# Designed miniproteins, single chains, continued (3), part 110

Each design is a single chain, and the fold is of that chain. pLDDT is the mean over its residues in the fold that is shown.

## One batch from the design tools (miniprotein)

Design m11817
Fold by ESMFold2-Fast:
Formats: sequence, C-alpha cells, structure tokens
Structure m11817 (fold): chain A 92 residues (1-92)
Amino acid sequence: MEKAAKELEEAEKKIKELIDEKLLEDPNADFLDVELEALDEVLKWLEENNASEKVIEYLKAEKELLEAAKNKDVEKWEEYREKLVKLKKEIL
C-alpha cells in the first residue's frame, strides 16, 4: 500500500507539472484537453516503468472521468467518480 500511495503522489505531481508547462506554452488551451494530454503522458510513463496496477487503474479511471466530463456524459462521470473513490481507498 505505501509503495502505491507514493507512486500515485509522484504521478499527480508530474501531471501538475505537465499541465503548468503546457499552459505556459499555450495560455488559451482548453484546460480539459491539457489535463487529458498530461494524464496520457504520465500514464504511458507509469506503464513503461511497471508501476503498481492499482495506480495505473486509478489514472485510467481519472482519464475516463475527464473524457466523460468533456462529452457531458453524466452517467459515465458518476461511474468513474465512484470507481476513483474506491481505488483511492485501496491505494491509501
């Protein structure tokens, strides 16, 4: 659990740094699109480095949540929100 919690914290930090970098390059970019791009880059990095399956599953669920928000899919957004809460409890 402690290892997965630390991996999630580092992943969230990298996502924030990538978002800040992308917004600095294009201040008029859509925030959801920037978040999705940052998530994809960090998720790929975690998969290439054999990160904990629960952390990868959490970030995949977060990506689905953001895609549901972009598509205004309220049912999918609620499903992935609940999944994220459950996964976070398993990681922490």
Scores: mean pLDDT 82

Design m11818
Fold by ESMFold2-Fast:
Structure m11818 (fold): chain A 92 residues (1-92)
Amino acid sequence: MEAERLRELRPYASDAAVRAAIDLLLDPSVDAEALVAAIRADYAAQGVEVTDLTLSVEVRGDRRVATITGRVTLANGRVWDLRLEVELALPA
């Protein structure tokens, strides 16, 4: 189910949200509010509204996981729930 939702959102996820997840994975101390603002600005430039954005990073064993959730409203009124999870293996 979630994989199908990610496939439907693939064209939108490849821009703002994926870049933010990568930035969080590379530097967990990065300003999450600035990342949220960047995601909103990027989608707004495309005529898309993003609301209820949350960003988190956690360590799960030998991996760092960035999770981004939100709600995406397209210009045509379609609403999608965004959930993106990106995982990075940590060095020993």
Scores: mean pLDDT 70

Design m11819
Fold by ESMFold2-Fast:
Structure m11819 (fold): chain A 103 residues (1-103)
Amino acid sequence: MEKQKEEEKKKKLEEEIKVELAALYIQLLVLEGKKDKNPKIEEAIKEAEKEGTGDKIIELAKSLKLSEEELEEIISYIEENVGKFDESWKELFKKLKKKLEEL
C-alpha cells in the first residue's frame, strides 16, 4: 500500500512540474513572438496570446502531453533564453528544474 502511494505521488508531482515547465515555455515563446515546430505548442501559443492569463496557460500546457524528449528540448531552450527577460523568470525556472531533479 505505501509503495503504490509513493509511486502515484511521484508521478503526479512529475506531471505537475512538466505542466509548469510547458507553461513557462509557452509564455517565453509568446514574449519572443516565436513559433514552434510542434503544432500543439503552436496552437497553445496562439491561445495564450488571446487570453494571456496564467491559469489559461497552465490549462493549455496540460493539453500538450509532452514526451521526455520534448521536455528536455523545452528545458534546454528555457535555460538558454529565460535570463534575457527577467530575473523572476530565471528564479521560477531554477525552482521548477530543482523540483524535477529531486524526483
Scores: mean pLDDT 73

Design m11820
Fold by ESMFold2-Fast:
Structure m11820 (fold): chain A 91 residues (1-91)
Amino acid sequence: KEAERLLEEARELLATHSAAEITELMEALAEAGKLREAAALYAAALFLSLGLEELALRAAEAALNGDEERLREIVEEAKPIMEKLYEELEE
């Protein structure tokens, strides 16, 4: 399905591209008016880079469907996990 395809694309991008290059691709999608696809790719790449595969798929599905409320719920669920990861990376 579309979300799974996008997740596979995000995995390949993470394996072959830098974070900056992935961000540039997301910007290009947004410039082309594909805001939902840009949001889905951003969420998928972000969560996959953090090892959160389930959240990556759920966020991509919500973004592609334009389900803003569900995407917000997923982000809120991810916040404490992301905060812990950033805390670990701090000086």
Scores: mean pLDDT 74

Design m11821
Fold by ESMFold2-Fast:
Formats: structure tokens, sequence, C-alpha cells
Structure m11821 (fold): chain A 80 residues (1-80)
């Protein structure tokens, strides 16, 4: 759920920034922006995968593939 995603991102923000950098080939700044966009959207209420991806792309200036890598890393953390 988006609430579980928000919790995982909030608790593990720095760890997830590093994971996203390595998996998506992003700079630390881009990874932080992407993860922050995801967190803000998830905390604002229930959001679909498409809405989360669009928020990441818009706010962090990332490609669809980079946004998907960000969302996947955050969801893996939420499922742990």
Amino acid sequence: SSAELAEAVGERFEELVERIQKRAGLSREQARRALQALFEKAVAGPASDEELLEAIQREAGLSREQAEATLEAAREAAEE
C-alpha cells in the first residue's frame, strides 16, 4: 500500500538513496529528489503506481525507466 511505501521510505531514506543510485545509475541529488517525490505523493494519500511514477518523473526530471527503478527499490524495502 502507499502507506507502507511512505513508512519504508521515511525510515530508510538514506539507504534507499544509495540503492536507487546503484540500480538506476542516478546521481545522489537525482536519487534524493526521486525518493522525496515518491514519499510526498505516497504520504498525501492512496496513489496508483502510475500516479507515483508521474510524480517521480515530474519532480525529479527522470525517465520512465529511472522512475520505475526508484519505485521498485522503495517497494522492495516496504516488503522487507
Scores: mean pLDDT 79

Design m11822
Fold by ESMFold2-Fast:
Structure m11822 (fold): chain A 110 residues (1-110)
Amino acid sequence: SELEKLLESMKKTLEEIIKYLEENPNPTRRELILISASLGTLGLAAYIAARHSENEEVKKKLLEIADLALETEVEVQKLVDQGKFEEARKTVIENSKKILEKLEELLKLI
């Protein structure tokens, strides 16, 4: 299904982000901003998918993914503006792993 393809694409993007930040412990401001923008785009895609879902459990989990992605983008932008790059990196890794868990739950339901 189109939803399954979207969730698999999101999963791949998150796995790449986590791997990159774990392998690169001193990310630049530019890298953190580009990563936060990618998370915002992922959140928007989840939100749009939720609006088109007729299944209440699927809709609920997509909205949880969208909310967590948005919260992460906002927090990372704030931390980066404060020069707190290590906290921003840890926030991206932690929240990306939480979004991955929600995506894996969704993939089991569809």
Scores: mean pLDDT 90

Design m11823
Fold by ESMFold2-Fast:
Structure m11823 (fold): chain A 89 residues (1-89)
Amino acid sequence: SEAAALRAQLAALEDEVTAEFEAMDESSTVLSPAIQRAIEAGEQASIAAIRTQARTVEEVQHALAVAQQQGQDRLVATAQAKLAELKAA
């Protein structure tokens, strides 16, 4: 239930960020403060989920692939660290 709630929150934030990003000027490389906060909140939720809920190498590898597709460097680093821990255990 907690994992489902976090995933629903993350999906809602991703949809909101995508919609706002598409509405922005294509020539602008600067994100609005609202979009930046939504991205940061989504990234923090995903980092927490990987640290506390991921138990298998396959779960972490899947999360790593998604993080790489979205360009979330902190989430990528967290997933790589968790993957190293699971492989060492």
Scores: mean pLDDT 66

Design m11824
Fold by ESMFold2-Fast:
Structure m11824 (fold): chain A 85 residues (1-85)
Amino acid sequence: SMVEKYIEILKEAEEKKEWTEESKEAERILKAAHALVVAKKTGEVTESMKPYLEEAEKLENAEELAEELEKYYEEQLEKERAALA
């Protein structure tokens, strides 16, 4: 999944304590996808979300990334729930 790829890029950058153009782009893309997920679920757009939604408009696959990120959040929540049980 593209979302998993971007998350791995961010984890590697954090582990190495080195932020490349690739890791910075991954962060920007994930923030844009996150803003779409929030807007879709709440039906509300705050002023703080507008720059990220504008970035999402520049992505050809923004809707697909948002769907993948939403699924990732659901899977992550389920894994955390299982780990606590």
Scores: mean pLDDT 78

Design m11825
Fold by ESMFold2-Fast:
Formats: C-alpha cells, structure tokens, sequence
Structure m11825 (fold): chain A 68 residues (1-68)
C-alpha cells in the first residue's frame, strides 16, 4: 500500500517534470504507468489509492493535451 503510494507520487513528479520540459513522449509514458498503477491498486482493494491515482493521471493527460 505505502509502496504503491510512493510509486504514484514519483510518477506524478516525473510526468509533471516531463510536461515542464515539453517531453510529451515521456509525459505519456508516466501517464500510462499511473493508469496501470490505478488498476493494480483497485485489484488490491485500495479504492482510495486507485481513485487518487486516476485523478492524477487525468490531470496530467488534460495538461498534456492542452500543451500540444
């Protein structure tokens, strides 16, 4: 649980950094990893982590599409 939360925060930071650097391929890769982490959290029964992880993935994807 805590390890997945730490992974989520690292992926969010990496995605935000990639967007700031206009590295859209790297940003897309981090967003996909967040989407996969959300599915893993849901399978493990951590619905709060899954919801939060999806929210971050949606936020980063919206920023990516707006910056393109």
Amino acid sequence: MDDMRKEMLALVKAGATALAQRDFDAAEAQIRKLEELARRAEKEGDNDLAEQTRAYAESLRAALERLR
Scores: mean pLDDT 85

Design m11826
Fold by ESMFold2-Fast:
Parts: structure tokens; C-alpha cells; sequence
Structure m11826 (fold): chain A 58 residues (1-58)
């Protein structure tokens, strides 16, 4: 199964910044912006597994 981590951040701008930093560490990363929900999701592959980080603005 895919592992999805949910992380709360103080703002949407902080979510975007952190998502871009995570994506920079993973060359096959995908970043999905959902401004209406105040969410940014980073999806990437690690050791043959699908990983995700959902950054949610407070």
C-alpha cells in the first residue's frame, strides 16, 4: 500500500515551499496543488514504493 503522511503547516505558502523542497530530493516527484483545500501533496517513489506527503495549511 502507498504510505501517505499528513503534515499541518502554518500557511499555504509554507506548504508550497516544503513541498518543493521534498520534490527536489526526489527526481520523479509529482506536486499537486489544491489551493481551495489549502493543501499541497507530494507523490514520489522510494525503494520501489509509492510515498506521499500531504501538507495542509491550518
Amino acid sequence: DAVLEVVEVPSLEEAKRLAEEIAAQHPNARVIYDEERGEVTVLYAENGRLRGVLLRAR
Scores: mean pLDDT 80

Design m11827
Fold by ESMFold2-Fast:
Structure m11827 (fold): chain A 83 residues (1-83)
Amino acid sequence: SEEEIQEALSRASPAQQLLVELMRQFNLSSDQWDALVDKMVTRSFEELSPEEQAVVEAAMKAFGVDSPQALLDLLAQEIEAAS
């Protein structure tokens, strides 16, 4: 329900909240985000499409990090914390 979603977001870390807003901004599903993260791990930033690079740059800006690697490190920490 909307109430359960709002409660989950209120309990989410700031990084998780920013991730949800980023996905909403770029109209990305969770599957599409997971695929992009996998590409970032298996490929360098310059090997991403221009559209994928734009999403990564927006995520770096939203999360206050200055490199794709720092973004991956932050996301890995948030996944661990959410588990």
Scores: mean pLDDT 73

Design m11828
Fold by ESMFold2-Fast:
Structure m11828 (fold): chain A 65 residues (1-65)
Amino acid sequence: MTVQERYDAGKAAVDEAAAKVPPELQSRVYRVGRFAASNAAAQGLTPEEAVEAARKAVDDEVKRY
């Protein structure tokens, strides 16, 4: 399994979660979520863990708003 496959799983989860947040937060949510997915993929985490890290980053950003 490649770093790209892990990242792609996380990115897909971010794109889905971002569509469900307020429009004013979408660009910021995309940025923080994709950064979390990239970080998880670089650490060699599973695709499921990359998805979880991305969703957590999105949720944390929404709660801060």
Scores: mean pLDDT 75

Design m11829
Fold by ESMFold2-Fast:
Structure m11829 (fold): chain A 86 residues (1-86)
Amino acid sequence: SLLEEIRELVRKKLLELSGGKETISVDQAIEATRKVAKELGVELSDELIETLRRLLEGFSKDGEVSVELAVELSTLAVLRALAAQS
């Protein structure tokens, strides 16, 4: 499904930027989300990016979040951007 394809693309980009680690920095998670949106041809609003950053920072320890959490939050951000385009 499209949802599963988006989740897999998000996971792939997060793992690329983390170097295969189980944790990723907030800045790298935002970068991965921007790259996924660009590949899908969707625009991420500044407000949506700010919301995602605040959520990631709220769950971060020493500036890092689990890749699993980043997959879920970044996927939600991409889905919201797609819904806004419809």
Scores: mean pLDDT 86

Design m11830
Fold by ESMFold2-Fast:
Order: sequence, then C-alpha cells, then structure tokens
Structure m11830 (fold): chain A 61 residues (1-61)
Amino acid sequence: SPQDIIDKHYVDLSDELSKTNKDLKDYAKKNNLSDDEYKKLFHDRAFELSKETWERIEKEL
C-alpha cells in the first residue's frame, strides 16, 4: 500500500539521520566547530535527506 512505502522510507530516513548526526558530531570535534556551526550543518543535511526521501516516495506513488 502507499502507507507501507511511506513508512519504509521514513524508517530509513530516521536511521540515516542518526548516522549523520554521529558523523557530523565527530567532524565538528575534529574541526573545532562551534555548537551553532554544527547545528547549521546538521540542519542543512537533515533538510537534504528529508527532501530526497520525499522525492523517492513521490516516485513510487
């Protein structure tokens, strides 16, 4: 069903966001970024991942 497709993609998105957060925290620490700089990077990447997820869902509907 359309709902099963949506649910699968959002589970995958949740996992990717968790991995991205971990990787960006490590990156921020290594590069001595401020909390605000880290938050901007995470926000921008989260937005990109969410958009890509929505585009995949639209393609399968």
Scores: mean pLDDT 84

Design m11831
Fold by ESMFold2-Fast:
Structure m11831 (fold): chain A 64 residues (1-64)
Amino acid sequence: GSMAERKERLEKELEELEREGVRAVLAGDYQRTAAILREIARIYEELGKHEKAERLLAEADRYE
């Protein structure tokens, strides 16, 4: 159904952002790392994983 399709789309977006986040960290681009972590947190909120989203936002703040 549409809920399963939305979840699959969000999980694919999450996978791409996680890959980009690793690349940003390895490149020393901490501002981009923070931005990517905030986007990942937004997706976790949409998936109903509120505690994980809050932890990611706190982690993003550490990168400035």
Scores: mean pLDDT 85

Design m11832
Fold by ESMFold2-Fast:
Structure m11832 (fold): chain A 74 residues (1-74)
Amino acid sequence: MEEQIRKAAEEASKDPAAVETGYQTGLGMYELGASLELSQKVAREVAYIVENTDPEEAARKITKVVTKALRESE
């Protein structure tokens, strides 16, 4: 499970810091009861955002991704 979430982050980014941020965010979602598929989606989206967006805008985009995923996870 953890390896699958990390692999999703690695799919979206080659930057180790972005991958780690995506992985930790996706893993946190999974621990809060999100499905594996939703956790992998969050890991990919967050890793992509961190690599491709400036830090201030990245924080806003990550918050939107996490908030949407939490509402979908019920």
Scores: mean pLDDT 82

Design m11833
Fold by ESMFold2-Fast:
Structure m11833 (fold): chain A 76 residues (1-76)
Amino acid sequence: MHMEKKKILVLTEGVSAGEAAGAGRVAIDEAAELGAEVILGGDEKNEKAFEVMKEYAKELGVELEVVTTEEFKKML
């Protein structure tokens, strides 16, 4: 249920996989505290980092959606 939930948008274009994972983790931690959801945009190159972040979000009960950089830019 997403009625009036805050959204945290994280774009990981042009950063390393480690930086993308770090930014995603911070966003997930914040979302868990706020009861928000996370939308993560980035390259397919970082797919493994995104999988780790999805697993972390699930552990904390945070909804995480991963989209491509192009799809993310369409949402802004």
Scores: mean pLDDT 74

Design m11834
Fold by ESMFold2-Fast:
Structure m11834 (fold): chain A 100 residues (1-100)
Amino acid sequence: SVEELLEEIEKILKETLEKIKTASEEEAVKIWQEALERIKEIMEKGVETLSKEDAEKLFKEVAKKIGEFFQEALPYLSEENAKKVEDLAVRMLSEMQRLL
């Protein structure tokens, strides 16, 4: 269901936020990249298993949650890393949207 896939994504984002709080600057971007790649895999599974309407609903909620968790992570990121993470998130969201 959409709700089950969203729960998995929220767990990934919560774990990512906790890792970022204690991560070095070099690790922070890699941690976010790995999280976004795992979320994309869940989106790919969602597109294969859900109706078109539910897959679009999932994408909208995923985009919202990524944005919310990015805002929560900002105090723990350097300006350079914040830009790199934002660029990665935009790219990954575009790739996920192409799956729809």
Scores: mean pLDDT 86

Design m11835
Fold by ESMFold2-Fast:
Structure m11835 (fold): chain A 59 residues (1-59)
Amino acid sequence: VYDDRMRAAGLSEEEIEVYRLVRYESLPFAEVAKRLGISQSTVSKRLRRAMAAIEAVDA
């Protein structure tokens, strides 16, 4: 289960949510930012952290 693996990798719920919206639902950054009430820069930052943790697990 990806959510449990992401939590085990030290990701926050907000980072997991951004990863799911971008990678699973293929939403653009602008739409993710609008849905979560954050800036596109914050979406990018959270996605990078989530991707780095997932890359370490899936390497």
Scores: mean pLDDT 75

Design m11836
Fold by ESMFold2-Fast:
Structure m11836 (fold): chain A 69 residues (1-69)
Amino acid sequence: EKYKERVKEAIELAKQGKTLEAGQLLYDIYKEIGSLPEFDRILEEVLEEVTPGVEKAILYFLFLKNFKP
């Protein structure tokens, strides 16, 4: 449950329209977990709490983070 509080924080940020901040927090969790199946479960849980528009923005932000210069 190390990530439970930060996952809730990301959901609250997304609900407030702070999509970039929510995406950054989710990316930090992803780096710490290092496991796609575990992160996929967390990501689905977050996306269920947000609108489809915010969902796409979060996914786009995570995509951009994979292409850091």
Scores: mean pLDDT 69

Design m11837
Fold by ESMFold2-Fast:
Structure m11837 (fold): chain A 82 residues (1-82)
Amino acid sequence: MEKEKEEQEWKEMVQYLNTEHPELAKQMSAVMKEAGESGSAKYYADKMVELAKEAGLPEEVLKKVEKLAKAILEAAEEEKKK
């Protein structure tokens, strides 16, 4: 299923960040917790991209983070439409 591929890509991204950029991974986890408490997927998506850009991640990794942020926003919008 397509969802299994997306979950695999997400796991690979998390593993990469925890291995290569552990401090950034901790910051992103903190933002995820704040977004969960506030219920704002947009806040999480925007802040995640901001942190990645500030950390100076390689362009290919930044594109993956932006893709993930867009997917989070689209999923939140679909949930509101149901």
Scores: mean pLDDT 71

Design m11838
Fold by ESMFold2-Fast:
Structure m11838 (fold): chain A 88 residues (1-88)
Amino acid sequence: SMVEEAVKELKSLPELTEEQIKTAEKSLERIKEATEERIAKTTDEAERERIRELGEGIIEGLVLLWKGVIAAIKESEKRKELLKELEE
């Protein structure tokens, strides 16, 4: 499933804690459920496909966001280390 693939990718990131992965999984599952609910209420096949693609794009975007947050935290840690080195 889209959520299983996304969670597998997040689990491959050593910077994420088990609790952070669990939180991300819950968020991804909510997006999946909202997407499936919208599809279930839609009778037009082309519109259902559009909603599915949008939902998949949101899940993919959230994985990229988590990767971006990790990168930002690492950069923040490097900045703090540099500031500490500059302390006289």
Scores: mean pLDDT 78

Design m11839
Fold by ESMFold2-Fast:
Structure m11839 (fold): chain A 78 residues (1-78)
Amino acid sequence: MTKEEELELLLRTAQRLVDSKKFIDEILPTLTPEQRKQAEEDKKKLVELAQSYLDRARELGAPDEVIEEIEKALEEIK
């Protein structure tokens, strides 16, 4: 995988994490207390994944625009 291909993959996966978070937020009011606890843990996992993608993009020396888009995704997930 080239550096550019890896950065494109990181951006796409970060955007998918935002979609996953939005889906969890949409269903949250319909969940039982036990299911809500699991959903909150799942949201924490999304934050951890987004942070790891941001860290990886920085390691790869990504352009500022790429870093900013991943940071935006991370903030939307938090």
Scores: mean pLDDT 84

Design m11840
Fold by ESMFold2-Fast:
Parts: C-alpha cells; structure tokens; sequence
Structure m11840 (fold): chain A 115 residues (1-115)
C-alpha cells in the first residue's frame, strides 16, 4: 500500500543514523512504488504532515532538503527540482503556512536546478 511504502521511506528519512545514500535509496524506492500505481496517492504524506508536530514537520523538511541538495551536488538536476517542487506542493496540500527558511531553501534548489 501507499501507507506501507511511505512508512518505510519515513523510517529511513527521519533516522539520525542513516547516511545520505540510504535516505536517497529510500526516496527512490518510494517514488518507484508510486510510479508503479495506476493512480498514485500522496494521502499518507499529506496526513503525516497535517497531524505531525511542528518539530516533526521541520525534521521531515530538513531531511527532504538534504536529499534534494545531494541530488543537486550530483548533477541530478531533474531529481532535485522534482523533489523540492513536491515538498512545496505537499506543504500547500497539508495547509502548512510556516517554515519560511525551509521554503526558501526549496525554492533556491528549484532555481539552481533550472540553470
């Protein structure tokens, strides 16, 4: 299910002992799962963000930014842009208006990816 796929991704993404390479691998596995579905659902991510604390939301965004910056450093501009754009879209769908610093970092990644 999308919930099980997201839970597996979230476990690695939010693990302080996970390497950036492990986080990237977990993200790829999650996106591959979504792309295999006839109608992919982002509901597990939206619900997680909507019902998590501001501290959990910040940890999630900071980890997503870390993965997106890693893609950008590797020259994987399309992957970096798509991840940053998805994160901003998820914040909007979850009705989160905070995290100015994280939003500006995501926008900067998208701008650098389009060069």
Amino acid sequence: SEQEAFDAFKKVLLDPNASIEEKVKAYKAFIDYLNSQPVPSLKPLINFLRFSSPEEQKKFLDAIIEVAEYYLKQGKKEEAFNLANMALFLLDLARITDFKEQREKLKKIMKEANK
Scores: mean pLDDT 87

Design m11841
Fold by ESMFold2-Fast:
Structure m11841 (fold): chain A 70 residues (1-70)
Amino acid sequence: MDIDSLTEDGDYTITHTFAGKTVTDTFHAILDDSLTTPGTYEEKDGKLVETPLLVPPGATPPKTLYIKRK
């Protein structure tokens, strides 16, 4: 999925493949153009920390992602 194509906050589903396994993740996207660097961010301990959009099978992706588009 191209994060620059997201136009609204909402629930999104992404499907990708790692090590021959298909992974489908659902996350809630919050668009925040006030962030300094384009990318995807997770809230940890009151801070937004950069996190990958695609995670390997068996990893727990963040349920909510803050997204800065370019």
Scores: mean pLDDT 71

Design m11842
Fold by ESMFold2-Fast:
Structure m11842 (fold): chain A 55 residues (1-55)
Amino acid sequence: SAEQEKALRKFATIAGFSEEEIKDMLDALKNDHDEYLKKVIQLGEKITERIRELK
């Protein structure tokens, strides 16, 4: 949905992902949901790991 695309773009940008990485995820969302889910899980894990490493 448009709301999911906006949220993904905003959060990925805050997390430091490039515009190209964001576009790849959005393209996967539209064309390959399995690949999209893999990318979202990896992004979420990386964000969580970075947060956990902060003191």
Scores: mean pLDDT 74

Design m11843
Fold by ESMFold2-Fast:
Structure m11843 (fold): chain A 75 residues (1-75)
Amino acid sequence: SKPPPLEELIKKAEELDKEKLLEEAKLPRSYIDAPVYKLLVAKYFVVVAKTSVSFAISVINDSKVEEYLPAEIPE
């Protein structure tokens, strides 16, 4: 399945617990001050796309974060 667009992730993120997202994405505690949608994107890359945590961090720190969303997700 294709990943959800960034705009949908931002909308969903408004109701989510930052600490839970941080734990599920395996991010360092220093990332708690990041916007919730970036933590959700990192969780998506680590849990669904099976990327490394360092790659997920590079995605959420990029100004064009949505361009890093994969066209297809392995089932």
Scores: mean pLDDT 65

Design m11844
Fold by ESMFold2-Fast:
Structure m11844 (fold): chain A 52 residues (1-52)
Amino acid sequence: SEESKQRTKKEVDALMEGWRKALKEDKSKDINTWAKSLGQHGNEAYEKALNQ
């Protein structure tokens, strides 16, 4: 649905901002390990980002 697309965009944008902050704290961070640490909602948004 349209609302699902808008929610996904917000989640993806929040994920990318979170990743940038994580890299600022530790530039050696692996994105896959970081994504696994986010929990269910974070992992779902990351998977949706990869499919877009």
Scores: mean pLDDT 66

Design m11845
Fold by ESMFold2-Fast:
Structure m11845 (fold): chain A 94 residues (1-94)
Amino acid sequence: SAAEAREKKLQEEQKKIRDRFLELMKQMEEEGVSRAERQRRIMELELQLKDEITKKYSADKDLQAKLIKFITDVSRIAIESETVEEFEKKLEEL
């Protein structure tokens, strides 16, 4: 159905967003970057993903809004997390 297809699309896009933040968090943990540099990179990824979603879903304002909110929530969790393990645990609660 159209509703099932739409829900699947939302879940697929949310997975892509989670994967992009997870890869960034892993890279930063390996590099041992400062808290300030971590926040900067997380904010840059948030802005990049919001721009990508805004352009991709310009005709679907409901899906766009849900994905932008999800990006904001994931970014906040990333900023609040000190380790990749903590980030993954907090994402499961979202």
Scores: mean pLDDT 89

Design m11846
Fold by ESMFold2-Fast:
Structure m11846 (fold): chain A 90 residues (1-90)
Amino acid sequence: SSIKRGAAFFAQLNQSQLDQELENFKSMPILGQVIFVKELLRILSEIPLSQLTQNHLQFLQGIYDAFRDTLPKSLLDQLQARIAQLEAAL
């Protein structure tokens, strides 16, 4: 997974690569999705908002929408907060 490659790798992903990561995420079992979102939140804390793009915002929104009904509320709240921060920075 591109997410496990760390913050610098995630920050450089283009739209095509992010779209593929989103499709991969949607195909994961629930436990895999939980692990993915925990790792995503960790790397997002390591990336300056100035390095993230509209494509990254769309990716995070896609993750939230796909996982809204299945993710633990604490992870949803953290993901929503990161989405709001990035929207405000763009």
Scores: mean pLDDT 81

Design m11847
Fold by ESMFold2-Fast:
Structure m11847 (fold): chain A 93 residues (1-93)
Amino acid sequence: KALSPEVLEALTEAGVAEIEVAVTELLARQGRLSDEELRARLAELRERYEALLARLTELLAKATSPLDKEELSKAIAALRETIARLDARIAAL
């Protein structure tokens, strides 16, 4: 009924990832980041999220709990969408 500790840690990182992107974009909109600085920060986030996606995928392959499987599947889908948006945004800069 509870998430496994390993899954909870990975899901917390996935949740923070969405906030990190939102904050980075907000700083750019406020003129606090140049286009070059924004590109560099988004590229760094993209690399970290690819590593996190690999870890979430490994956890899903090992998951036995229906709750762990459901929450990991949702996080993987959300993170893939975040990476796709980062790729498009970086290409536009």
Scores: mean pLDDT 85

Design m11848
Fold by ESMFold2-Fast:
Structure m11848 (fold): chain A 78 residues (1-78)
Amino acid sequence: MTEKEREAAQVAVDLLHRAGLEGIDRDTLVKEVAERTGISEEEAQRVIDRLVAEGFVVERKEGDKTYLRLRVDELQAA
């Protein structure tokens, strides 16, 4: 993971932590991470996909939207 990817992961985790169990929709999270770190939305999406693949982030589908949240142990770690 590069310095920029690490920064993006930290921003994503911070935003998800603030959202708690309700989470953030995937498209909004991707845009926020990209805007705050200066990486592309495609790069932000890959960082977020890695967090999901590693089990730090949980996906939940609501209709046509996908919501993301930190798993319970990550929320409790703060």
Scores: mean pLDDT 79

Design m11849
Fold by ESMFold2-Fast:
Structure m11849 (fold): chain A 61 residues (1-61)
Amino acid sequence: SHMDKLIEAVKKLLESVAASESKAQVQAFADSLLRYLREKYGLSDEEIAEIRKIADEILAK
């Protein structure tokens, strides 16, 4: 689905940033990205929570 592709793209982007940036920078980037996605794509609270879970999993490593 369109949402599944968006989630995969966000996951890859966050993993890429996490490979070269500090956890604090990845967290700030994730917060900004989620704000952007809510504003520009009209993502629901449930969709934002799903992406935030992925960001938390990446940061927990």
Scores: mean pLDDT 78

Design m11850
Fold by ESMFold2-Fast:
Structure m11850 (fold): chain A 85 residues (1-85)
Amino acid sequence: MTGAQIMLGNLDRIIEGLKRENIPATLEIEVSEPDSNGNVKVTATLTYVDENGNEHTVVFSVYVPKEDVDKVKEDLEDLKKRLEE
C-alpha cells in the first residue's frame, strides 16, 4: 500500500466518526511543486471544533509521483465534499 492510500484510509475513518457525531470540520488540501525526483508533497489539514469549543488540527502529508497527484487530490476533494454534506 502506498503512503497516499494509508493517508486516505485514515482520513476516511476520522471523517466518518466526525459525521456520525455531527462534529463540524473542514479539510484543506495543499499540493507542492515537484521536487528534483519528480515527487509532489500532498498535505491534508483537518480542523474540527470539539463540544467544549476547542479547535483541533490534524495534518497528514505524503509524497506521491507527479503522475499520481491529480488522482490523490481528487480522492481528497471527494472526502472534503462528504464533510460538507
Scores: mean pLDDT 82

Design m11851
Fold by ESMFold2-Fast:
Structure m11851 (fold): chain A 72 residues (1-72)
Amino acid sequence: MSKEQIDLLAQAVMYLAKAATSKDHPEEKLKLEAVALYIESLADPSITMEDIAKRLGISKSTVSRRLKEAGV
């Protein structure tokens, strides 16, 4: 595992931690979880947008929209 992959995974973990603290806003939590999974997919190319959608229980189009809303 490269240092770049480790840095990406660290960023993904930070976004998951932010999502866990966003109890008051389920939509914000979902958006942060989508960003975390997207960053994880940059470190692991075997993770597809379909895999992210399945994990979050939403459509692939919704994942894409949430990522755009987050500025990624």
Scores: mean pLDDT 77

